# Designed miniproteins, single chains, continued (5), part 19

Each design is a single chain, and the fold is of that chain. pLDDT is the mean over its residues in the fold that is shown.

## One batch from the design tools (miniprotein)

Design m16669
Fold by ESMFold2-Fast:
Structure m16669 (fold): chain A 69 residues (1-69)
Amino acid sequence: MLSEEQKKKIDELILKNPDWTPEQIAKELGVSISNITKYLKEKRPLVAKYSKKLSMREREKLAVREALQ
């Protein structure tokens, strides 16, 4: 499982580089890709601002991308 410190680092990396893939973040932090993707999926319900910046179409694309492992 990810520690709170690792979760904060993931959040900062996403904030600075929102186009980074879970694989890139995992390499930067030295953690497994599955832990990163699980955390990102869990954090999505807490990031309601997605509704303001992303179109419905873009949010659907993110959901599909999540299905890619």
Scores: mean pLDDT 64

Design m16670
Fold by ESMFold2-Fast:
Structure m16670 (fold): chain A 72 residues (1-72)
Amino acid sequence: MTAEEAKNLGFELFNQRKYEEAGKAFLRALELDPSDELVLAFAKQAFEEALKLDPSNEEAAKELEKVNQRIA
């Protein structure tokens, strides 16, 4: 899977409201291309939307914290 493929998968999942899966796909794109700061912002938004749907989702909360540390 290329960074572009992972990013496109993230957008597709986000449009399907599969926000946690979308965030994971964007993180995969970032692993393949660590310089894409825009993908980091999309990953953050996806996990924030996942937490809006289920505030008790510990996995999404942990991933969001990890993303926020990368932005800082």
Scores: mean pLDDT 80

Design m16671
Fold by ESMFold2-Fast:
Structure m16671 (fold): chain A 56 residues (1-56)
Amino acid sequence: SLEEEIKKAKERYEKVKKEADELAQQTGPRGRAIANGLKFDAEYELKRLEEEAKKK
């Protein structure tokens, strides 16, 4: 179950990364800052799940 959650989180991270890259290209500096925040959040969730898997 945790392995599937990690896989899903990786897919979400890839999707968010792609969307953030598009936002960075289409919007100004403000949009790039938002895009960086979205990428950071998605990466943080992935790391959290990986740590969870190590505990269990």
Scores: mean pLDDT 76

Design m16672
Fold by ESMFold2-Fast:
Structure m16672 (fold): chain A 71 residues (1-71)
Amino acid sequence: SREENERRVREVSERNRQIQSLTKDTLSELKEKAEAAKKAGDEETMKKYLEEAKAAVKKTEEELQKQKLEE
């Protein structure tokens, strides 16, 4: 029905927006922390934040693929 289709589109759009927004914010924060650690000469902390950023990207790709399958 039209109502079911409208709700589905809205729910998918909202979930995608939330996923992208959270990932963007997380990546921005991790990048700032990695850059701060780099400036301080703390390569270990910098690498930790870069690995977390990499994991966040992979998680986002998996969640977006999952949403695509639900469409």
Scores: mean pLDDT 77

Design m16673
Fold by ESMFold2-Fast:
Structure m16673 (fold): chain A 62 residues (1-62)
Amino acid sequence: AEERATKAGMGGAWGVLSGDEERAIAVLQSYGVSEEAAREAVAALKAGKGKEAGKIVLEAVS
């Protein structure tokens, strides 16, 4: 779970940094994160709340 969450989080962060939020959401969903949780994690990353984004992803991939 932790390894999968780390990969999902990195993919989400990359999408946000590239300005492609829908791509970031799709990457998170490919790792088992729900659309709702993926959107929340991307929003947290955009707000600079990296710890909160990581927590959302970790809880979602369990």
Scores: mean pLDDT 69

Design m16674
Fold by ESMFold2-Fast:
Structure m16674 (fold): chain A 59 residues (1-59)
Amino acid sequence: SDSARATVRRLAAEVGLTLSDEQVDALAAALDRGLAEGHPEESVLGAIRSHLRERAARR
């Protein structure tokens, strides 16, 4: 969703990452699926933040 894409872009910006549109779409789809499966929003956002921080740390 557009909301999920905006959230992913914001989280990426917080760790200094610039994601491609394809990367944003993939993470936004993961966010939407996690929420649709009934996972708590904070848990899904936490998982995305951890993934982005790990990616930033590998630079």
Scores: mean pLDDT 82

Design m16675
Fold by ESMFold2-Fast:
Structure m16675 (fold): chain A 76 residues (1-76)
Amino acid sequence: AAVLLAAGLSETEVRILLVLSRGPRSTKEIAEALGLSQATVARTLRRLEKRGLVRRVGPDVYALSEAGRLLLAASA
């Protein structure tokens, strides 16, 4: 948690990465899991995709990239 925040990730970004660590999810599924709006999740996913931490695998379905998995593992 602390190392992810130190890397410039927000709490929302960290929570989304943790949800995706359990497998690919849609923006709606992530929003429901975290109690967030779909707009907030979609915006955050765009930022994470730009950073290379997530990838789109289907219509509105996202998964952790290799870099995203390694970043989460480093914080465990």
Scores: mean pLDDT 80

Design m16676
Fold by ESMFold2-Fast:
Structure m16676 (fold): chain A 61 residues (1-61)
Amino acid sequence: MSDEEIIEKILEVIKQSSLSPEQKLAFARAMATHEAKERGLSEEETEKLVKEILERVRKEL
């Protein structure tokens, strides 16, 4: 699964959740970090993925 697929999957979960904006951001960060570690991404790649996901989640708020 590509980075974009990971981002889209996390966004779908966030959109369906009844969490507060702050909780959505925290959850998105945790999910992104977990997926990156499961895929063996580097620290730099993990940081980039987390940043992209948080930016997209912020646009949904």
Scores: mean pLDDT 77

Design m16677
Fold by ESMFold2-Fast:
Structure m16677 (fold): chain A 60 residues (1-60)
Amino acid sequence: MKGLYRATKDVEATGPAVLSFKKGDKLEVLKVYPDGDAVVKNLKTGETGLVGLDYLEPLE
């Protein structure tokens, strides 16, 4: 689902389109793919990238 999420763990980017973040960072989900990946914006840094939804928990 689109909306505000929180990172459940630290993730380091392994590719050019992948977003890195720390546990507790707020992420805005912009687009969800059928495979469970999402395009998200890190509200702390303003960066956008791909994240697996399994790393996120919904806030609202």
Scores: mean pLDDT 74

Design m16678
Fold by ESMFold2-Fast:
Structure m16678 (fold): chain A 55 residues (1-55)
Amino acid sequence: SSEMKQIEKEIGEIMKKLSKEKQEEALRRLHDLLDAHGHTLETLREFLEYVKELA
């Protein structure tokens, strides 16, 4: 969906500003969210909030 693409774009912009260690931490969180919710809008929104906290 267009909403999912917009959130993915925002996530990408934040991720590229993070240190390597924070990127690895974020990717582990993403894995946990994917295990819990699958590749859904819910997963992307929760992941976006998580990476904002890391920034």
Scores: mean pLDDT 84

Design m16679
Fold by ESMFold2-Fast:
Structure m16679 (fold): chain A 97 residues (1-97)
Amino acid sequence: MNERIARELGIDVSTVTELNRVSARFNARLAEIDALAKEDREEALRAIEELRRELEREREELLARYADNEAARRAVEEITRLYLRTLEAREEVLRRE
């Protein structure tokens, strides 16, 4: 489970656990943004920008924490890149209308 993912990514189980918590938090925030988009597109766009700034800040903190672990840094970069792309896709949909 987490041990398999850790081995596959070349990181330890505690790092996988921390990255899973980051993912859970951002997924919850994305659900809130999707709900806001149905009520107020401008508020949803503001929430996207806020979450983007939070994600970038957390990325810097995690990269500093894992300075001596290349595999962990790579996993952090890949996860944050995925979420930044997800936010960009949400923003594009909202701006098209």
Scores: mean pLDDT 80

Design m16680
Fold by ESMFold2-Fast:
Structure m16680 (fold): chain A 73 residues (1-73)
Amino acid sequence: SKFDELLEKARQAFAEGNYDLAIKYAEEAVKVDPNNAIAWGVLYEAARKAGNTDLAEKYRKKAEELGMGVGSL
């Protein structure tokens, strides 16, 4: 699906250390499926690694709202 393609591109960019590109693809993914907590979690981690603390906090809250816990094993 378009969502899976965008999420995979976001994860690849993140693994390569290109956090701005990871944010771009993950933002496109959440536009396709705004209720998918995993995509919001990727946005949170990418924004955090990019050093944008305000944006990271916004995305963290959205991921938690949708059922993704911070610190769950």
Scores: mean pLDDT 81

Design m16681
Fold by ESMFold2-Fast:
Structure m16681 (fold): chain A 85 residues (1-85)
Amino acid sequence: SLPSPAELAKYTAELALAVGRVVAKNRGDEETAKILGETLDKVSAATDPAEAARILREGSEKLEKYDPEFAALLRRMADILEAAA
């Protein structure tokens, strides 16, 4: 059976964060990799979609000066999680 819409949205966010972290590490972008890793750990530990969305928005704010395009992606993922909840 498939996960719920909220569970699928959270899983998709975790996958995007994990992939983004690997890409940042491979590019030598240590600050982006650190922010994405910390955000991933917190999102994975989140017990509800609203908490996960808040964590993604906090990660986006930290990421804005290093990778504004990925920061925008984190905000979009937070919007989707809030809509799925």
Scores: mean pLDDT 87

Design m16682
Fold by ESMFold2-Fast:
Structure m16682 (fold): chain A 93 residues (1-93)
Amino acid sequence: SEELKELILWILYQNGGIMEENELLELLNRILRERGLPTVSRATVSRLLDELEEEGLVERIEVPGRKRPVYRLTEKGIEWLEKWMKERGITLG
């Protein structure tokens, strides 16, 4: 879902631009539950993150000794999200 990818980028931005995949999954599902929307699986989040990485909006970072990668919002991802927020009248904090 395009809306889920947009929400993932926004969550990354609000959390300093870098998060572990499991932290992202937990925050995404919390927001979805609070909005009365269906939650997503780990497999769905992994697929969406792969798509965002292919689009150059997110970078996957393998950390030695960690079981799961960390994802960072790229400069392109920040610029895309700032445009997305501006188009929707969302103020940058």
Scores: mean pLDDT 82

Design m16683
Fold by ESMFold2-Fast:
Structure m16683 (fold): chain A 68 residues (1-68)
Amino acid sequence: SPEDRLLEALSRLATRLTDARNAGVAAGLSREEILARMRAVADEVIAENPEFAAELEAAARTYLAEVA
């Protein structure tokens, strides 16, 4: 269903953003560098799931705001 596909895309976004944040923190990157990498990952997931671009962007903004 579209709802199941959206939940899968949101789960993938959450996992990839969390991984990017954790990798950046472990590498000693600045907040700005971590945000830039998370933004790039979010853009990639959104591009791979254009049907859900608005929902994925809204979720991504929430994750990025926690780091900003």
Scores: mean pLDDT 90

Design m16684
Fold by ESMFold2-Fast:
Structure m16684 (fold): chain A 66 residues (1-66)
Amino acid sequence: MVFTVTTSLPPTKEIALVLSLLGFPGVTVTKVGDTNYVVTTSLSEEQALALESYLNSFPGVTVTKL
């Protein structure tokens, strides 16, 4: 599953978000713009929905499922 992530976070919170994502097995994070990331995962649909909910829990973060 693939998500596009757009951030408007302070640098410290952006680093925390990226480090949290890199902690998930089977997840890759690619920076594609100054505030845009592509997150790919080999997780099941249930685990991918949990990841999407986690990403949406960050203030100043918007997530779109591709």
Scores: mean pLDDT 74

Design m16685
Fold by ESMFold2-Fast:
Structure m16685 (fold): chain A 60 residues (1-60)
Amino acid sequence: SQAEADAQLRRALDVVRAAAARGLTDGARKAAEELYQYGLQVGASQEVIDEARALAAELA
């Protein structure tokens, strides 16, 4: 379901943000880009998809 996809993506985005905070910026950016693509594939909400895209752009 979209709610399950959203919950999974939000949890993954928290992990990516924690990795970026530890200086793993290139890996975190790539992970955020992959989460953006995954969100589109599984039909996540636009808010969560936009959050993943914004994080990838922020880390670029």
Scores: mean pLDDT 88

Design m16686
Fold by ESMFold2-Fast:
Structure m16686 (fold): chain A 56 residues (1-56)
Amino acid sequence: MLTPEERERLRRIGRAFDAYVRMKEEGLTLDEAAKRLGISKEEFERAVEEMRKLSE
């Protein structure tokens, strides 16, 4: 089970990931997507990885 704090964080990450998937289809890079969302590339990669693991 997730704590309320973790759930809030994952919700933000989820929106970031959804935006990234759409942007990638439009030809944007990971760096561009992270920049648009105001987070670092490393943090965005980490978020995407976490979301992928949760889906499995």
Scores: mean pLDDT 69

Design m16687
Fold by ESMFold2-Fast:
Structure m16687 (fold): chain A 69 residues (1-69)
Amino acid sequence: GPPAPPAPPELTPEQQAELRKRMADVSLETAKKAIEAGDYETAETHLESAERFGADPEEVEKLREEIKK
């Protein structure tokens, strides 16, 4: 039969929310660093990731405006 690999213990809703928040924060921080480096393509990619992970849309738009300048 198909293998049933042992699943890791399920993350609690709080742990899942914390993980998502951390992923969003990391993506925002990476986008900010990419903007500082002048790598706007990388910054846009990470802003999209941050938005997908539930980052503040106002913060995302603020950083996108920095890219447009």
Scores: mean pLDDT 78

Design m16688
Fold by ESMFold2-Fast:
Structure m16688 (fold): chain A 70 residues (1-70)
Amino acid sequence: SAERQELRFRILRTLAEHGPLTIAQLAELLGVSRSTVSRTLREMAAAGLVQRDGPLWRLSARGARVLAEL
């Protein structure tokens, strides 16, 4: 859906602007639930757009390229 694609874009942009963030920090910055952020990050990680390092999530090289093309 358009809302799902918009949230993915917002996550990529937020990680690009702020660097690595926790689920709690992303939820607060984006104004969405932690469960929504967690689910979306897992889907984006499966697509290779983001990577997890402990409690932090970071933009991958692929994610940065996708963001530049949006």
Scores: mean pLDDT 87

Design m16689
Fold by ESMFold2-Fast:
Structure m16689 (fold): chain A 80 residues (1-80)
Amino acid sequence: MSEEEREKERQTMLNIAKDSAAEAARLAGNDELAKRIEAVKTPQELKEVIDELAKTAKPSSEVARHLTAAYIALIGAESL
């Protein structure tokens, strides 16, 4: 895989992580945090906001599922 293909893959994984995390925030009733997630530009910024959501969100299977998807996609982006 070329560096250009790796960068496209990283951006795809980051976008998947952002979309999943923003949906988790909305399902948790935190629209402010969802907007912050959509505005992040780097995997590090996204991880910090997702960690905040995980600490503050009330446990629910739907929120947990979307947060897990976001973490998996973020790890994928960081591993490329």
Scores: mean pLDDT 79

Design m16690
Fold by ESMFold2-Fast:
Structure m16690 (fold): chain A 67 residues (1-67)
Amino acid sequence: SDPVVQAVGVADSLLPASLSAAEMTALMREVKRLLAEGREEEALALLQSHGMSEAQARETLRRLRNR
């Protein structure tokens, strides 16, 4: 047993800071389309591919569906 730990925070990278507003809008449009088709898993994968964590991806889907 080795008590080696790595102190790694989330570094505020939960938001895809590299995406422009236009790119974010396009991403949200694709995610909404997937949700409308019942493809939640693909929507989650798409968000995660753009640098979102699973928690942020789930929160984004929740917001989009709660409208």
Scores: mean pLDDT 68

Design m16691
Fold by ESMFold2-Fast:
Structure m16691 (fold): chain A 62 residues (1-62)
Amino acid sequence: GKKVILVRDKDKKKGEELAEELKKKYPDAEVIITDLSDEEALELARELMKQGYEVILATVSK
């Protein structure tokens, strides 16, 4: 299955920096920057996992 990383973008620059680092660590993964809530991100992650994807949630928060 394909790996997907969901990055919640509260601060656009921090989200972009984290996404760039994650792309370097997981070059075969799809990295998606999103402003989804934690709840919405978890729901999306569950749907992707149901479809056979490995999902990593990364949040730019204090």
Scores: mean pLDDT 74

Design m16692
Fold by ESMFold2-Fast:
Structure m16692 (fold): chain A 75 residues (1-75)
Amino acid sequence: QLQLERLQQDNNVAYQHALDAANRLYKEADDLENKGKQLEKAGDTVKSKRLYEQAQQLKSNADQTLQVAQDIKSS
C-alpha cells in the first residue's frame, strides 16, 4: 500500500518535471518567435529567419518532451 503510493508520487514528480521541461521549451520558442517578429519589422530578415528556425527546433523538442510526460502520466 505505502509502496504503491510512493510509486504514484514518484510518477507524479517525474510527470511534473517533464511537463515543466516541455513548458520551458515552449516558452523559449515563443520568446524567440516574438524576437524574430521584432527583427522582421526592423528589416533584419537574416536574424529573424534564424530565430524562427531555432523556435521551430525548440517546439519540436518540447513536443517530444510533452509526449514523454503523457507516457509517464498514463502509467
Scores: mean pLDDT 81

Design m16693
Fold by ESMFold2-Fast:
Structure m16693 (fold): chain A 55 residues (1-55)
Amino acid sequence: KELEEARKGLDIAMEAVKDVFSGKNKEEAIEKLREAAEKGSPYTREVLERYLKSI
């Protein structure tokens, strides 16, 4: 259950990280990461929140 949700959140996070890394839609990608953190599993949220603070 949570495993499947975490996997989907990870896929979304990977796409957003790719956009940030490419420097194209950095602000939009950050918003996507915030949404994924809120909607994802507790694990995904913690990882993405740490990443957002690192940016």
Scores: mean pLDDT 68

Design m16694
Fold by ESMFold2-Fast:
Structure m16694 (fold): chain A 80 residues (1-80)
Amino acid sequence: GKAEELAEQGIRDGEIGIELAKEAKTLSQGIAAALIGIGAVANAMIAERLGAEKELVEEARRKGEEAIKAGLEALKKAEG
């Protein structure tokens, strides 16, 4: 259903954000990875409210948070 689709989208977005953060060399790339991660966490929260499976919500949230942290670290390294 729509809840599961949002959780699965959050998982995919989180994975994309993590990968982008690993390759990030510029401030804007680090910011982009973090923003994608924020979107993944938001999708996880909405999915949870709509009744998505706990395991899918937790996976989406975990990957989104990992993308945010990695994106912010890439941003800090780019700043010097």
Scores: mean pLDDT 87

Design m16695
Fold by ESMFold2-Fast:
Structure m16695 (fold): chain A 89 residues (1-89)
Amino acid sequence: EELKREVERAIEETEKLVEELYDSHPDLAKRIREVIERARENLEKADQLESTDPEKAREYYLQALFDAGTAVLAAAVAKVIDEKEKRRK
């Protein structure tokens, strides 16, 4: 339950960062969105397994959290690069 909430929160925060990136880096925003989709798929797999194989479900929740965390980091780095490029001149 707690892991699921953390993953959902990370996805929500990343979506907001990706919206800002669409204006300057649409291809990068699209790639980050693909990572978010993987996190969502892993959450779905975890939910399906939770009643039958809780250990395997936990692995999928951790994978979803890792994917979501990677998306957050990628979006944050992309924003820093975008701001630096705007200040290049």
Scores: mean pLDDT 77

Design m16696
Fold by ESMFold2-Fast:
Structure m16696 (fold): chain A 98 residues (1-98)
Amino acid sequence: MAAERRRREERERRIREREREFKRTWVAMLLGIYKIAKAPEEVLEILEEAYETLDLEGAARRLEELGDETTARILREIARNARPIAEWLVEREEEVEA
């Protein structure tokens, strides 16, 4: 029981770490693209805050308040896909260690 509990906690920690990395990577890419495209400064500020905090849902709400429903939807999709992709990456890492 105790050893099984530790294994579950370690696996969950790895998944959370990969989830955070996934969110940061995609927000950084989006921010880079938007800077090149010369997006409004208000949108860039929200994306920079999202990169630092990883509060993609909060950032999406602020973008919707500005009328940018498209960027808000992109952030929600990044958030939605972060956990499944993190789980898949950890599973692949476990297969290599076997």
Scores: mean pLDDT 83

Design m16697
Fold by ESMFold2-Fast:
Structure m16697 (fold): chain A 100 residues (1-100)
Amino acid sequence: SLLESLSPEERAAVLFTAGNLLVAAGDYEGAIKFAREALQDPDPEVRLAGVRILERAGEAATDKNVMEEIKKILEEASQDPDPEVRELAKKTLENLKKKM
């Protein structure tokens, strides 16, 4: 894909920016799709961007189905082999649980 031609830092920035814009627009399904794409990246910096998109979506979302989907993905990300990705996912998940 076009994203594969970018450096990990560039991919992380593009995906996070796009995800944030989708959250701001109320397009939580679009933001979740971008987060899932980021979380499939071989580079932990790009996967970290995916967790950060879910953090923003979780902070803004009030719909039960959206929050449950974000929770499920964060539970998966909490098992990530990279410690920074894993710890941010765990922290984000705990914050989401407090508003559910």
Scores: mean pLDDT 88

Design m16698
Fold by ESMFold2-Fast:
Structure m16698 (fold): chain A 68 residues (1-68)
Amino acid sequence: SDKLKEEARELTLELGKIFGSEKASEAGGLAANGLETEEKAEKAVEALRKGLETKDIDGAIEELEKLQ
């Protein structure tokens, strides 16, 4: 879904403002791998969103790794 891809991009940019571009790029890259199916895309976006809400990028990366 183009909407989920756009949301993942926006969340990755917001994470970059807090945690730095290198960590945000790692999370965003893992999320992009999850965008191949709608179900995985929804889970990837949710992991990024939770990381932003809880200020926990390492937790977001761990959840995204589980989707690989």
Scores: mean pLDDT 79

Design m16699
Fold by ESMFold2-Fast:
Structure m16699 (fold): chain A 96 residues (1-96)
Amino acid sequence: IDEGEIWLALGEMALSVGDYETAVKAFEKAIELLKDKVLKARALLLLGEALLGLEKYEEAIKYYEEAIKLAEEAGDEELKKRAEENLEKAKKKLKE
């Protein structure tokens, strides 16, 4: 486990208890430090989820699009699908 994975875990914990502001900070730090494409794509996806919790829909969309691209490069079809589903939810929230 490296420092990036520790920040990812902290972000996931914060997200699970609805502390979206702490989750955003932790995931931003994880994204800076993580070199593994799958873990970085996961951090981008979860950053988007935290931003949805803060009702920052346009920012969430941006990070979901980055997560989709990176998950595709990494060959993680499940992570890509999850990011695509979250992207559609964010777009729907932005319009409604």
Scores: mean pLDDT 87

Design m16700
Fold by ESMFold2-Fast:
Structure m16700 (fold): chain A 58 residues (1-58)
Amino acid sequence: AQKIVDQAASLVRGGRYQEALDLLKSHGLSEEQASEVVNLLSLGKLDEATKLVEEALK
């Protein structure tokens, strides 16, 4: 989970939101889950984003 979140956070910081969404969805997140993770990362809420990814991949 952390590695995926770190990659998505890097893409979000670079303004590459579609690539971050596609990365998260490729790892099994739904459109809604991926969008929420991107939103949390854009707000700097890294711990909350990591928790959501871990719950989604169970």
Scores: mean pLDDT 82

Design m16701
Fold by ESMFold2-Fast:
Structure m16701 (fold): chain A 61 residues (1-61)
Amino acid sequence: SVEEEIEELRERARRELSEEDYRMFELYVDALLADPTLSDEEKVRRARETLESLIEEERAR
């Protein structure tokens, strides 16, 4: 389910990201979940892409 997939991404973010980037990710995910124009698949896709982007940016710093 979308809820389970989002929770998995949140747990991964908590482990892999700095506290600042984790908070940014949480705010972004909350905004995605509140958007009635996005499908569940699109919400999960965008959350995953954003998490992967944040992880890659931290590795490059």
Scores: mean pLDDT 84

Design m16702
Fold by ESMFold2-Fast:
Structure m16702 (fold): chain A 100 residues (1-100)
Amino acid sequence: SSLEELIEKAEKKIEELEKEFEEIKEKYEKGEISKEEALEKLRKLEMEAGALETSLSTLLLVAKKEKAPEEIIKRLEEAIERAQRLIEKIREEIEKLKKE
């Protein structure tokens, strides 16, 4: 279904954003990017993760209203939780870098 396709795309996007977060941290730790560059990349990543979390929350409301299968509800809830955890990690890293 179109809902399943949207969820699959969102799950892939979360995975990409999680990977990008780790790559930003690694590049900064290795001195491959400046603190300013790392902060700019992290802020962009926070915005993208926030937009995705909002979209997923809207999809969850639609899925519940349409009585979607429990598997679909669970996938959306897990995707939202992953996006929220990523946002928290990004914010913590931003605050850490600002103190350096």
Scores: mean pLDDT 89

Design m16703
Fold by ESMFold2-Fast:
Parts: sequence; structure tokens; C-alpha cells
Structure m16703 (fold): chain A 61 residues (1-61)
Amino acid sequence: RLREEGDRLAAEGVRLESQGNLQGAAERYEKAAELYRKAGDFESAEEAEKRAEELREQAEK
């Protein structure tokens, strides 16, 4: 369940990113990473967290 919630939030992040909402996308990926970590899916958590950081850096340029 937690992993599925993480997948849903990651998908929302992809949509927001495609719409140019980099800040919103980063927030979705950060939340997805938290849920993946709670589910014990550390690889997906690291990927989502890295994506959130990349988007935040792009938003701060």
C-alpha cells in the first residue's frame, strides 16, 4: 500500500514536471521518497529524492 502511494505521488510528480511546475513536482517526489522509505523500498526512495533535488535546483536557477 505505501509503495503504491509512492508510485502515485511519483506519477503526479511526472505530470507536474511536464506542466512546468518544478516546485510542485519536487514536493510530490519528496513525499514519494518518504513513502518508499517507509515501505522498505530504498532504491525507489533514493531515485525519487534525487529527482526532487534536481527539480529544486532547476527551480532555483
Scores: mean pLDDT 79

Design m16704
Fold by ESMFold2-Fast:
Structure m16704 (fold): chain A 92 residues (1-92)
Amino acid sequence: SESLAKALTDYLVSLAKEGVKIETELEGEKLTIVFEGLSVNQLIGTALALIGFDLDGIKVDIKIDGDTLTAVIGGLSEEQAKKIEEALKKAN
């Protein structure tokens, strides 16, 4: 849904504004988001929030490697994914 995509966008932009380094890659409707240099509390909080979005209907696949979290987001339209990518690029 557009409301859920907006909630995800607003959440991700809030993390970027708090100084979390976020990199994005868009392949059609598949959006890959990489969160780098996370503290333990940021890692746990971000993972739990993304699990919440997955449970609410946005498909999110999460991989954790040290202080890096990679989220692969599916189930968005190409337009929704592009809006998230553009919002994050502007927030950094």
Scores: mean pLDDT 82

Design m16705
Fold by ESMFold2-Fast:
Structure m16705 (fold): chain A 97 residues (1-97)
Amino acid sequence: MYKSKEFQFDVVTALALISLAIGRNAAEKRGDKETVELLTEASDRIAQASEAGNYDELIEVLKEAAEKLKTVSNKELGDWTARILEILRKKLEEIKK
């Protein structure tokens, strides 16, 4: 297949962006402006790290976003999205090895 590590990096990036977009749409429907801003910032940083092929920055952004999501008022949305980002971060760390 297309350079397995590069393909897996692209997949992790796409899944992270999709997960954040779903979370942002749910937060927007609830009027949760703080969570919308957090998820938008994380999405922008992930897109930039992806374009640069920067594994370390992507890992850092996923970790920081997951920790911040644990503190949002909507615990169900925050905890679920954080768990997805943590799974993707661990997968990306494995790919980097």
Scores: mean pLDDT 81

Design m16706
Fold by ESMFold2-Fast:
Structure m16706 (fold): chain A 83 residues (1-83)
Amino acid sequence: MELKKKAEELLKEAERLIEEAEEALRRGDGERALKLAEEALEKAMEAMRLYEQVEVSPETVARAVGVVLRAIGVRLDAELLLE
């Protein structure tokens, strides 16, 4: 139970961080966007590792994968903004 709760807290934090990263990208702050996307990716990957040890819904897995894909996209877009 605690393991699943920790994973959910990490996933929620990752979702918040990636939203902030996407906002930083929209404002043209590539450096901030990269940092936030890296933090979001780390949290989402940790949550996925914990979810491998417990039974979770496909929706929960989709949320974690969604953050990873969004983080990769933000990193690529941020690199285009950095001169």
Scores: mean pLDDT 81

